Designed miniproteins, single chains, continued (2). Designs and how they scored, part 4

Each design is a single chain, and the fold is of that chain. pLDDT is the mean over its residues in the fold that is shown.

## One batch from the design tools (miniprotein)

Design m4105
Fold by ESMFold2-Fast:
Structure m4105 (fold): chain A 83 residues (1-83)
Amino acid sequence: MASREAAEALRRAADIILAAAPDDFEQQVLASFLYMAASILEKYPLDKEEIVEILERLAEAARKAGAPEEAIEILEEKAEELR
């Protein structure tokens, strides 16, 4: 279930980013990457450790891009839950 839970967290984070900054194309690109990552995780089985690493790296990328803290926290909390 880890891939499914991670994919759900990624989609929820992407939804928050788009809702908070609908006219910010940089944030739209970031959200698109999160949706793509969610689709990939649902199609390809990965170990929990790999999923946690992906979520942590995407949370860092989101923070550097200036994404809403709510979106970043969703990714960080899911990574911690799956540890």
Scores: mean pLDDT 83

Design m4106
Fold by ESMFold2-Fast:
Structure m4106 (fold): chain A 110 residues (1-110)
Amino acid sequence: SINDEITKILEDTAARIEASPTAEAAGRALIDGSARVAELSSDFDVQTRATLAVMMGQVTIQAAPRMTPEQEIEAKGDLLLVLSDVASLVNPELSKKIRERSRELRELAR
């Protein structure tokens, strides 16, 4: 189903954000995944949140050159939180898992 394909994209995007060595790479991963979700979904709310996620990825890329290492880890956590908001409309179980991973990264950045 389309929801299964979107779920896989969201899971793959979360993994790419976590594996990204920089906030810039994490921002690009969020843009790529969220743009694909927006393209595949016929749901207006999913399309809207996915589009906002693309914008957040763009802002992160622009800010990345000025970030400290701690700020880059925090940014990755924030990008996962944004992705979890998209996921909440498609797969609430996955959204919860992504939110937990986001909390762990933000805790690490203290």
Scores: mean pLDDT 89

Design m4107
Fold by ESMFold2-Fast:
Structure m4107 (fold): chain A 57 residues (1-57)
Amino acid sequence: SEEELRSLPKLAAIAWLLQKAEEEKNEELIEEVLKLSEDPNVTIDDVVELAKKYGLI
């Protein structure tokens, strides 16, 4: 859920998204998660928005 994802440390939330992307073999989502993980200014809101965009929460 969004609340559970927001309760995680940012790196753990990103790792969760990457795991889901790899499980689904969604190449587009994998690419978006990797770009997000390389951004030093990424926020938990960015992680939540990406998860919502792909229907993960």
Scores: mean pLDDT 83

Design m4108
Fold by ESMFold2-Fast:
Structure m4108 (fold): chain A 66 residues (1-66)
Amino acid sequence: SDLGKLAKDAVESQPEIMSATQAREVALKAGLSEQSANDLQESAEIAKGLSRETARLMVVSLAEGE
């Protein structure tokens, strides 16, 4: 599957503003490594929540860095 589609499908299953745990779930559903999932979770904790669009863009960026 296309990475962009995986990221979009993963965020669509979450609320508009997602918690750190939900952000980690998005990364794992998109097929990212556990390291990338931890990075997205930490970003969500620092930001006190991530929008679907921000999480989608971060998933794509993190996956391209793998």
Scores: mean pLDDT 84

Design m4109
Fold by ESMFold2-Fast:
Structure m4109 (fold): chain A 95 residues (1-95)
Amino acid sequence: ARAAAEAAARRAVELLREAARLDPALKGQYERTIELVREGLAAETPATAAALFHGAAESVRELARQARERGNEEAAKKLEEAYEQLRTALRIVLG
């Protein structure tokens, strides 16, 4: 279970870095979101990991909304994939 949650979270980081390259104007928000995912990966308890992955997923949702508002559909698609990966990590950690 832990390995699968870590794989999903690491994939979310990759997708966030790809999206950040497509929308450099939001770089600070992307880096903060990546930091939340990394803190979730380093968390000592499932409850802490779940809270951090949930917070990261909500940040990704807001980034996707902003990317769509700016017409950056390619970044928005990467962010939607990152959101699905974070929700997968969250479900594994909670289940």
Scores: mean pLDDT 87

Design m4110
Fold by ESMFold2-Fast:
Structure m4110 (fold): chain A 96 residues (1-96)
Amino acid sequence: DEKLREIAEKYVEEIEEKVLETLKKQGIELKPEELEKLKEELKEKLFEEMKKLVETLEKENKVEEIKEEIKKALEEYSDNKDIQLQGKYALEVLEA
């Protein structure tokens, strides 16, 4: 679980600029305090979702199948930065 929290924190930090840019395009500019709260909420939500996903896949004995699907997606979409980022963190989650 500590490893999953570390993965969630790293992922949120890596997507921070993209989240801010997306919100700015929607007319939302976050104050530093609001950004900090959003980051904490995203970290906790991601940790809970990652934990549930891992537990479900382990119970169904599908961890290796999903890992192989993620690896194939990373190879197929090598030029897609979003898929590369999401897939790398998804593999770290499943290997934690």
Scores: mean pLDDT 79

Design m4111
Fold by ESMFold2-Fast:
Structure m4111 (fold): chain A 82 residues (1-82)
Amino acid sequence: SMQQQIEQIRQQAERVISEGQRLLNQGIMSRHNGDQDALERTIRRARRVVARGRQLQAQMPIEDRIFQLRIDAIERGIETLE
């Protein structure tokens, strides 16, 4: 049903945000520890998470402004790690 599809999309959205936030935290720790290789791997993973979030947003039947803002915040966080 459409309701089940919407619920599945919302669950995927929350997983994307949680993964993105976790990766930002890992990136901050890698930067603090001077682990450049770990930082670069984390940035690449975080960029892929943002891309997945953008794809998911395009599939949403109704625009989710909060999801947009949260993905934008993750993307800005990645920029601060570079």
Scores: mean pLDDT 86

Design m4112
Fold by ESMFold2-Fast:
Structure m4112 (fold): chain A 65 residues (1-65)
Amino acid sequence: DEAVEQVYRGLVSRGASEENAREAAELMYKSAKNPTEEDIEEIARLAGISRETARNLVEWLQQQL
């Protein structure tokens, strides 16, 4: 999925490790239809971004799917 790969590349470009960026992007994809606050917190932790940024990325990904 190109949208998931775009998220992955964006996170790596922001300084996330390849492993953490991949896990975050995959979690975003799996939870995209009904993300919980726990999912958002885990994504933020893995990617090294704020919860607000993680929520915005999940909302963006929902529009791409």
Scores: mean pLDDT 81

Design m4113
Fold by ESMFold2-Fast:
Structure m4113 (fold): chain A 55 residues (1-55)
Amino acid sequence: VRLSPAERALHTLASLAARERVPRAEAVRIMLEWARKEGIALSEAEITRVLDAAY
C-alpha cells in the first residue's frame, strides 16, 4: 500500500521518536506541532494509529 507524502512523513517522525526512546506523550506533541506547521489536520485516532505502528 502506498502512503501519501504526509502519511510517510508522519510514520518517519513516529519511527524516529521510538528509535530515540522519546516518551509516547512527547511524540504526540511533536507530531501535532509538525502537522500544525505543515497545515495538516490530524485526528487523535490518526496519531494513535501511527504511534501504535512505531511503539
Scores: mean pLDDT 76

Design m4114
Fold by ESMFold2-Fast:
Structure m4114 (fold): chain A 78 residues (1-78)
Amino acid sequence: SPEELYRQRVEDLLDALLTYYRKHKPELAEKIEQIRKEAESPDEAYQRVLELLTKEDPDLAASVQREIDHLRAEAEAA
């Protein structure tokens, strides 16, 4: 379904962020991994990660939010 596709793409984005930060900022990667383990849903994990990135890497947080907004619009249009 479009909603499942959106959630899969959010999970893929979170995986990409983890892979990136494991190489560049391991402490931030550890925090993201912990959020994903504790979150009850991909949407909750995304919101918590976005809050963390807004504090630690606001420029990337804005880019991630734009990507998710685009993916949500695609899911709603399908």
Scores: mean pLDDT 78

Design m4115
Fold by ESMFold2-Fast:
Structure m4115 (fold): chain A 99 residues (1-99)
Amino acid sequence: KKEEAIKYLEKAITYIENALKFARGGNLPAAKKWLEKALEYIDKALEYVDNEEAISHLQKAKELIKQAMELLDAGKVDEAIRLVNQAIEHIKKALEILK
């Protein structure tokens, strides 16, 4: 049901925004934990999505978040933040399709 997907994706965005705050503050382990939680909620949302274009955007967001987590492990904070912002835009595109 699209309403459940929307709720999970809105929570995922909130968790990503928390991750960005911790990343900018230099707390990379905390940032990574919030990104892990965001991935869990994107996966929960995908259980309720049947629109191919929305699924494609959410899969791209997951890949960008995973790459950002690897960049955080490497201490490449500015690059990680850029990928995370791109992931947010893909989640927003999925939300636009679902609403």
Scores: mean pLDDT 90

Design m4116
Fold by ESMFold2-Fast:
Structure m4116 (fold): chain A 68 residues (1-68)
Amino acid sequence: SEEKEKALQEKKETYKNYIDNTTLALTEEQKTRIKNFIDQAQSIEELDNIMYIIQNSEDLDEALNQLV
C-alpha cells in the first residue's frame, strides 16, 4: 500500500539522519556506504537489520562487505 511505502521512506530518512548525526565513531566512507544500503532497502525489516549491524558489529567493514 502507499501508506506502507511512505512509512518505509520516512524510516529511511530517519536512519540517514541518525547516521549523519551519530556519536558512533564512523568514518565518512562508512557513513556513505551505510546510507547507500539504506537507500537500496526494500523493507523496514532490511532497514532494521542494517541498523542492527551498525550498532552490534565488532568489524563493521567486514559486516558491510556482506551486505551486497
Scores: mean pLDDT 79

Design m4117
Fold by ESMFold2-Fast:
Structure m4117 (fold): chain A 50 residues (1-50)
Amino acid sequence: MIIKAKVLKDYGFVYPGDIIEAETADGKKILGKTLRGGSYKKGEIVDIEV
């Protein structure tokens, strides 16, 4: 399932399918798979697979 979530820390370089820490709109911390490669910044809202 793909959801929008807020990235909880800076990630330098990741590949699609890498696991990152994110927070849902209702404040739950989750681990999810990235859908794009590259860098992610703390506070960025991204699509993530859970």
Scores: mean pLDDT 84

Design m4118
Fold by ESMFold2-Fast:
Structure m4118 (fold): chain A 72 residues (1-72)
Amino acid sequence: SIEEFEKEVLEILLEDGASKAEAERIAQQLTDAVKKKDLNGALKIIQEAVKAGIISREAGTRISVLINEEIL
């Protein structure tokens, strides 16, 4: 479900060391993209967050798997 997706993404971001504010912001942006079935938009959000050093490559990979499972 979309609610479980948002919860799992938030948990991954917090475990990765993101602040509560950063984790909530990214989780919301990703959840909005997934609700729209915007796979490319969701993956771009993750790629840009990893490039900016906001999240690790490992967290980005884990979240990318969840995005594909929810949309596909």
Scores: mean pLDDT 85

Design m4119
Fold by ESMFold2-Fast:
Parts: structure tokens; C-alpha cells; sequence
Structure m4119 (fold): chain A 73 residues (1-73)
């Protein structure tokens, strides 16, 4: 539970921070999320695919969180 919660918080924080710094750079947002995932839950084997828009990056983040929850529960 704690590990899953920390990973989700880190992913959301990374996405939010990347969006503030890079705005519409969807690639930077997805890369930041993947770095957080690799740091906090590397054994999950989940990776967010490259996104071509901020909306696609947000959808990919939501999908990764759903997969992570399914893996842990």
C-alpha cells in the first residue's frame, strides 16, 4: 500500500511539475512520469508511452496509475 501510494504521488507530482516547467511539451511530461515510476516502483514494469499532446500525456498517466493499482491489488 505505502509503496503504491508513494509511486502514484510521485508520478502525479512529476507530471504537474513538468507541465509547469515545459507547458505543452507532452514528451517532457511523460519522461518525468516514467522517471518517477522507475524511481519509486521499478519492478512494476510499467512505462508511459510517448504522447503527442498534453491531453494524451494525462490519459497515459491515468492508465499507468490504473495498471499500477491493478498490479498492487
Amino acid sequence: AAKLEEAIRAMVRAAREAAREHGTDARAITEAVNEALARHYPEAGIRVPPADSVEAAQAALDEAIAKLKALAE
Scores: mean pLDDT 77

Design m4120
Fold by ESMFold2-Fast:
Structure m4120 (fold): chain A 80 residues (1-80)
Amino acid sequence: SAAERLVTADIELSNLSEKTKEYIKKTFEPILGKPVPVGELARLLSEAYEYIKKNKESGEITVTLTTPDGGQFTVIISQA
């Protein structure tokens, strides 16, 4: 069975306006440091990326993902 995978996320925001940083921080605040389904995290990252695009900004979201087994990997999301 395809059990939904859980991850814990931490985010770092770079080269974004204060308004965009505030929006993204508020969007992620309820889930930061808590186990969240990877699909839900992907949805929130998509929303944050679309907000950055809408505001014509070239900043980055750095996401550190931790699995329940303690594995870590980093994803960087930027507008080209």
Scores: mean pLDDT 79

Design m4121
Fold by ESMFold2-Fast:
Structure m4121 (fold): chain A 91 residues (1-91)
Amino acid sequence: LSPEMQEDVDEAMTLISKSVTKIGLENNGRSDKIPQAQQLIEQAAEARKKGDFKKEHLLRSELYELLSKESKNPKAKETFKKMAEEYRKKA
């Protein structure tokens, strides 16, 4: 992709991540955690835009650890925990 197209895709993915995360936390009765999760998503997007992929991966790992902790569904907990571990390994 061209840099312009990649930026548009990254922005769209950030908005999708914010929306899905908000709905997920609301459905788990953890609307109080939405600001923290949104901040992690925004900081990860900013790190990516600056080319700091190590920081992006660490922030995404923190986000998935939060989602794992706050999910009531055991399968969702395990999936988010694995995602957090994968992002930490990539950092």
Scores: mean pLDDT 84

Design m4122
Fold by ESMFold2-Fast:
Parts: C-alpha cells; sequence; structure tokens
Structure m4122 (fold): chain A 99 residues (1-99)
C-alpha cells in the first residue's frame, strides 16, 4: 500500500531526534482531527515531551490506522464494503487495548 502523506510522519521525526518537527506534526493533526481523536494526539504529544517515545509510537500507530482507513474510504467509494470491514476490525483492536 503506497501511503502518500501530506503531513510529516511524527514517528519518523521522533526516530530522527527531531522533536520540534514531531510536535509540529502532532499539533497539525490535533487542529485537523475530529474531537474523538484529539485526546489521543494530545497524549502522544505529552509522551513525546516526556521522552516516552515507545509509548508515543505505539499509541500513534493505533490512531493513525483509523485515520488511514477513513482516508481510504473517501478515496475508494466504489469499495466501501471492504473499507468499512477494515475500519471495523481496527476499531475492535483499539477497543480491546483500551479495556
Amino acid sequence: MDVKLTIPDPIEAIKNGDRKTAIESLDNLISLSPSSRVPYYTTIKDLVNNGDYDSAIKLYNDVSNNFNTDRINSLTSRNLGHAIQVYEDIQKAVEEKLK
């Protein structure tokens, strides 16, 4: 799956030691995200500021998977059934981790 990202990857910035770019990318995601995702990005930003990169990466991957599925749905309206199934599977996995 070729991922074309318009916003810089915060995980790649963290791995490169570029905390400033990681925080700026997370702030942009917070600004553009639905209210349901804002707490997750805010928590990731706090983890990055505290130097807990492993937890930040893990939480970002869970949130990013849902975001990417939403984008796939908007780009592939003809395959809505498949995209919905992928989204539901990701939501179930996230819900199990939040229990």
Scores: mean pLDDT 62

Design m4123
Fold by ESMFold2-Fast:
Structure m4123 (fold): chain A 66 residues (1-66)
Amino acid sequence: SMEELIQKYGRATVEMFLSILESSIRKLEEGKLTETDRLMAEVASEVMPDHPLSKKLRELLEKEEK
């Protein structure tokens, strides 16, 4: 849950990773994702692997690679 993530990592850190995931998903859908954006998004998804945004990012990346 969001509360559990905030307790584990802190609110500011969770908000930062959520912002990275949301921005990266949008850039991926627009074909504008840079290599740096990809690396940052992958780190964010590893910190919050069960979050819906992390799952969506992984699905989109898998479709791009195949």
Scores: mean pLDDT 79

Design m4124
Fold by ESMFold2-Fast:
Structure m4124 (fold): chain A 97 residues (1-97)
Amino acid sequence: SEEEDEFYIDYLAEKLGLSEEEVENLRNAEKSEELLLKGFEALLRKLVGASEEELERFREAVETGDSALWKEFAAKYSEKIKKKNEELNAEIEKKLK
């Protein structure tokens, strides 16, 4: 729903520190599936520092259904995301002690 999409955008903006331009890019999504894809790209860019070249290859893998390329990207970025989440959780734990 539009309400759920707005909540998701606001959540990502807060958690990833998105700029007004980056938030506008998410708001320009025409459907929830596109919003989720753009949100994942924002996460890759902000959390793991993916380059625009890497993001373009990710888009191509999704659009073409290249299973081999998709699996390679998923493996590479899922591990980086997991590592960053573990680092963030460790910092939160230190501040709460």
Scores: mean pLDDT 70

Design m4125
Fold by ESMFold2-Fast:
Structure m4125 (fold): chain A 64 residues (1-64)
Amino acid sequence: AGKRVKVTLTGDKPALTSDGSTIPKGSVIEGVIVSENEEYLVVEDTKTGKLVLVGKDDAEIEEL
């Protein structure tokens, strides 16, 4: 089951969405973890329904 998370983009890099758009630095995203690897999370944004690729080193991740 996907974990609900709050992601705060703390780095200088924007997050990338599955449609090729970007979410600017300093943004807060609430969503569900869809997949994870060593460097990245893929989160389904609850507001947009889009998949967001987040660098773990560029974000604070809080489990809801």
Scores: mean pLDDT 79

Design m4126
Fold by ESMFold2-Fast:
Structure m4126 (fold): chain A 65 residues (1-65)
Amino acid sequence: MEAAIEAEAEARFARAVADLEAAGFTLDERERQQIYAATLSVERARAEGRSRTEAYGGLPYAAAP
């Protein structure tokens, strides 16, 4: 489970970094770590069965009660 969560986070992180670099941004190690940590946190929340609102940072499109 943890390895699968990390793999998904890595895939999403790689895409986000590639998109930013393609747009002309230069990312340092700190910025890369922040993006990865946020992505990993969301994937772990999903795997743990936490609310969609919590997983997506309170997005209004989370499932209604």
Scores: mean pLDDT 68

Design m4127
Fold by ESMFold2-Fast:
Structure m4127 (fold): chain A 83 residues (1-83)
Amino acid sequence: SELKKAVEEAVEAALAELEKAEADPSLSRTQALHLATQVFLEKVPDEVPFEFKGKLIHTMLLTYLKKGVEAALEEARKLIEEW
């Protein structure tokens, strides 16, 4: 699905921004998470339900905090495939 691909690209962009922000010593972790969320919301298609956008943000950020970026990408991809 082209829609599912666009959602995956939004997740990838958000996680890339998160890693970039975490590498910036002038930014707190809270600021990095906020920037990643903003990038996701700017890039994710408008047709995606608000509830699913929230579920992806929660899963992506929580998995990143526990297991890092690769695990966050994998868990987000599973949610997108099952949707």
Scores: mean pLDDT 87

Design m4128
Fold by ESMFold2-Fast:
Structure m4128 (fold): chain A 113 residues (1-113)
Amino acid sequence: MEEKLREAERIGEEAGAELARLLRLDPETAEYARYLGGAFGRELAERGVDLSAFSAEERRVMVLQYILRLAGVDARLEEEDGRLVVVVDPSLAADAGLGMDDLVRRAYERLKA
């Protein structure tokens, strides 16, 4: 079990790190995104879901949804043309003037608490 949890955490961390690069996050928030990805991978594995069964793109999309939901954004996973996409109401982020760095930091602080 622990070996599978560590592997899931590693895969999640890689997805979070890749997401941070694509979103051009600051180095500090990129580390938070890596941590959040790892936490997501571990939580999925504890529920019996194998993150390695998904594509790299699907893993990034799932981690993005996890981060947005932790930050208090209503984010849903939907399928469009055979691909997983995140559908989000950006109103909270837009009205508050929050960027992706701010949302990732908020998600990290909420998970840490």
Scores: mean pLDDT 80

Design m4129
Fold by ESMFold2-Fast:
Structure m4129 (fold): chain A 65 residues (1-65)
Amino acid sequence: HMKVIFLDLTPEEARRILEKIREEMGDEAIEEYQKAVKLNDLDKAREFNQKAAEIVEEYIKELKS
C-alpha cells in the first residue's frame, strides 16, 4: 500500500516526478488524474489515484534504487 509515496517526498521532488511522468505519458493523463483528485470524487479519484499511484511509485522506486 504505497499510495502515500508522495508524502515521503518533498513537494519539489513530487512535482518533478509528476512532470517526468507527464512528459512520458502526456499532459492529458496527468490532468485527468489531478481533476479526479481536485474534484474530490471519492469513487473516481480512487480508481484514477490507484492507477496513477502505481506509475508514480515505479518512478520513485527507480530513483530510490
Scores: mean pLDDT 61

Design m4130
Fold by ESMFold2-Fast:
Structure m4130 (fold): chain A 66 residues (1-66)
Amino acid sequence: SALERVEALLAELERDPDNQAAIRELARLLFTEPSEENLALARAYAARHRDTAGGVAVGLVLQELA
């Protein structure tokens, strides 16, 4: 499911916040499957990781989707 894929990509970004491939795939999934659950997970990640490349990138994707 899209939810499971988003969770897996966020776990990957917790391990490597500079993972550009994970950031790009997460952005694609959020644009194609912008469910309340997926957006809530992404928002929680961005709030926890405000100073990482992954957290900043996810925050920008969420801003574009709003």
Scores: mean pLDDT 83

Design m4131
Fold by ESMFold2-Fast:
Structure m4131 (fold): chain A 103 residues (1-103)
Amino acid sequence: KEEEALRLMIEAEKAYQSGNFKEAADLYEKAARYFDEAGNPVMAEIARQKAIEAYEKAGDTKKVNEYKALLARRKSVRYRLLGKNDEAEKWDKIAEEYEKKAK
């Protein structure tokens, strides 16, 4: 799947260069999932950041808010694992606001 993930990254970059930002974002998102499955979390994170940037360029406010909510939920989980429950609660509230905006 890592070879397929790299192919998707190339296709996404081509779509981005031609101004097809929504297509680029969807391809970057798919590449990120394949990098995760291949055990490459560094490339998966790079692909996710590129997907967010492409969704922002596309004006896809719903997708941007969905991704920001997901990242906020992930940050909340990390704070809870560190015993920082007050910070985790703040990030849960941030996630809820982005989830509302994505509807």
Scores: mean pLDDT 81

Design m4132
Fold by ESMFold2-Fast:
Structure m4132 (fold): chain A 78 residues (1-78)
Amino acid sequence: SKEAEEIRRAREILKKGLSELMAEEKAKRVLNPEELAAREKQLMQEVIEAGLTVGRAALKAKELGISMDELLEMLEKG
């Protein structure tokens, strides 16, 4: 499901963090200082949103008395 995919992507974003995500962007293309600053702000927002997504999923799993992995399996099956 889209929800399970979003949670998995959010977990990967949090695992990498802003510094690694910025390093990946610099490796993909040359950015001028203005573009670099704008992209950093976008990625920082993505990291914040990823944290909220994982936090909501963890809370839901806890309320249901199941693990995060079990929640993801339920979302993929439903």
Scores: mean pLDDT 81

Design m4133
Fold by ESMFold2-Fast:
Structure m4133 (fold): chain A 82 residues (1-82)
Amino acid sequence: SLEEKVNALLEELQKLKELLSKPNDLPQAVVELLKKELPKLEEKAEEVKKLLKEGKYEEAKEEFEKLVEEIQKLIAEAAKLV
């Protein structure tokens, strides 16, 4: 379900935040980019979750698709820093 996908995404974002809070081998520029952008992605994921709770399934789906596009853009931006 869409709710399961959003919850899975939020869990992965939380794991990534925990990774970034500890010593790691990622380039500094990537760490700074992710620290800046992850809170925004979490906020958008919570907005999708709110729409689902309100029964606005089509709007939730559209916002989730936009969130996936933003994640893809972030991955592409991070790749340019490596």
Scores: mean pLDDT 82

Design m4134
Fold by ESMFold2-Fast:
Structure m4134 (fold): chain A 59 residues (1-59)
Amino acid sequence: AMAAALAALTPEQRRRLEDKEFNKKIEELADVNPDEAAKLAYEHYQRRIRERRREGAAA
């Protein structure tokens, strides 16, 4: 159900929404374990770089 609702958004809007949700989770995790929050944030950043490169190659 949620996935179907998100599919109605543009890819760019979906990324922005995902980034906000993810950042909120990172803030919550940082209160409990900042080291894990840093690792998760770094991994997410690396994934975004790879996704951008892959999308750019779709032409």
Scores: mean pLDDT 71

Design m4135
Fold by ESMFold2-Fast:
Structure m4135 (fold): chain A 86 residues (1-86)
Amino acid sequence: SMEDQIDALIASVKSPQDLLNMLRIAAADARALGTPEAEALAEELERKQAELERMIAAGTPFEEVKAAARETLLEAARRIAEMKAA
C-alpha cells in the first residue's frame, strides 16, 4: 500500500535532512502536474518543510520528526493520486 511504501522509506532514513529532501521531491512531483491545485499543494509542502526545519532546530526527537514527515508525505501522496485520477 501507499502507507507501507512511505513507512518503508521513512524507516530507511538516517538523518532529519533526508526527510526534508523527501518533502522537496514531493513538492516537485506536485508541480509537475501543472495545475493550480497541484501548485497550491507544492506551496503547502514548502510550508510544512519550514515547520520540520523548525522542529529539527529545536531539538525535537527524531521519532517525532519522522512522524510529522510521515503524516505530511502520506497526505501529499493521497492528494497527488486524487489529482491524477481527476
Scores: mean pLDDT 85

Design m4136
Fold by ESMFold2-Fast:
Structure m4136 (fold): chain A 75 residues (1-75)
Amino acid sequence: DVNQQLIQQIQQLRDQGQLSQSQADTLIARIQAGASLNDILASSDVHTAQLLAQIWADIYQHQVDAGREAARELG
């Protein structure tokens, strides 16, 4: 699920011209092969690593916000 969201956001970055088609295809292939985010970041250039870190932060923040909302409804 999280990996699917990462793949979709990488595809959007490619479509926006932030990543080349080759860079996006390589990242998607690595995610589908089971590479961890840490491995992908460590082997990426600085620009790509920054984009991926921001995507991950956005996904994480969404999960935190959803959990906080659920806690509000219960509390």
Scores: mean pLDDT 73

Design m4137
Fold by ESMFold2-Fast:
Structure m4137 (fold): chain A 82 residues (1-82)
Amino acid sequence: MPSKEELQAMAREFYESLTPEQLEQVKKLEKEVADYFASHPNMSKEELIEKMKELKEKLEKIGGEKAKKLFDAYIEALKKEL
């Protein structure tokens, strides 16, 4: 399992690899997901995983392989806490 420090390093590498335009698109998608979580505080773990998969697919289209690797690691960490 990636350490907290490794996950932070992966996140930093992902955000630093983005163009200003890509960064704005990523921020918009992250805000949409954050707003969804705020509106659904009693979300099940299955619903959370599904939303994370949707976010991953959208972010992969913008940030490519680095987005995929980061969010695959987040989803796997979430699954292991079941």
Scores: mean pLDDT 77

Design m4138
Fold by ESMFold2-Fast:
Structure m4138 (fold): chain A 90 residues (1-90)
Amino acid sequence: MKYRVYLYREVGPGEFEFVGSLEVSEEEAREVIARLGEYDALLAGILSKFGKVVAAGPIRVGDLPEPLRELALSAGLREEDVVYVGVVEV
């Protein structure tokens, strides 16, 4: 099964700005999900239009596995920044 991971920056309370997305393997998706903080129901609701949301929550950029970490850094984020991640089955 294929997964797409969506990266967002929180620009205000409950306001998300899209950073980027990548298709990942099931193994890569499981690694990301294991590192996410508390479930973010608002972000999950936003992503539900793209497919079945399997996880949504905050993570430090430095804790992202590659190639997602490279995506976040190329978008101008730093390793100490918090990014919001949604994982969707596609």
Scores: mean pLDDT 85

Design m4139
Fold by ESMFold2-Fast:
Structure m4139 (fold): chain A 62 residues (1-62)
Amino acid sequence: MMKVTPVSDKLKEELLAAARSQGGAVLLIDENTALVFPAGSGGEAVLVDNPTRESVEAALRA
């Protein structure tokens, strides 16, 4: 398990907005871990460590 940077308050809002923009969803499991649900993926989740706006947006597209 790796050490990661906590998600800021504003970054959390950006992650949620990015998910909505892509028609998906994001769940912050911990300060350091997120589950990203891309649109149209049938509910498949992508685990993202050290969630940032960019990493979550990338996961939403994957």
Scores: mean pLDDT 65

Design m4140
Fold by ESMFold2-Fast:
Structure m4140 (fold): chain A 109 residues (1-109)
Amino acid sequence: SPEQAALQRVLETLEYMRDLVESVLAASKANNIEDQKVYHKVLNKYLTVTEQTKLAVINNLELELANPELSEEQKALLRDLIARVEAAESLEELLAALEEGIARVRARL
């Protein structure tokens, strides 16, 4: 169904974001850059690697949330996941939130 196809796209986005966070986490640990700040022009401030990675994840999940084919229950699930991502204070917590999200979405496919 269109609803199942939309939820499958959410799963694929979550898996892609998980792989991205795993890569960033590995690079951060290998190069000791977890506290490194980079300037963000749109927000006009310096953000840590964790903060920048969270913004990328949130932006991608919000794009999926805009899909009109998602049911209200599926949108509620995705909003809850976005809130959990926003609450993450480390790359490890962000990764855990994404893995929980993947499990919850897979259970509904």
Scores: mean pLDDT 84

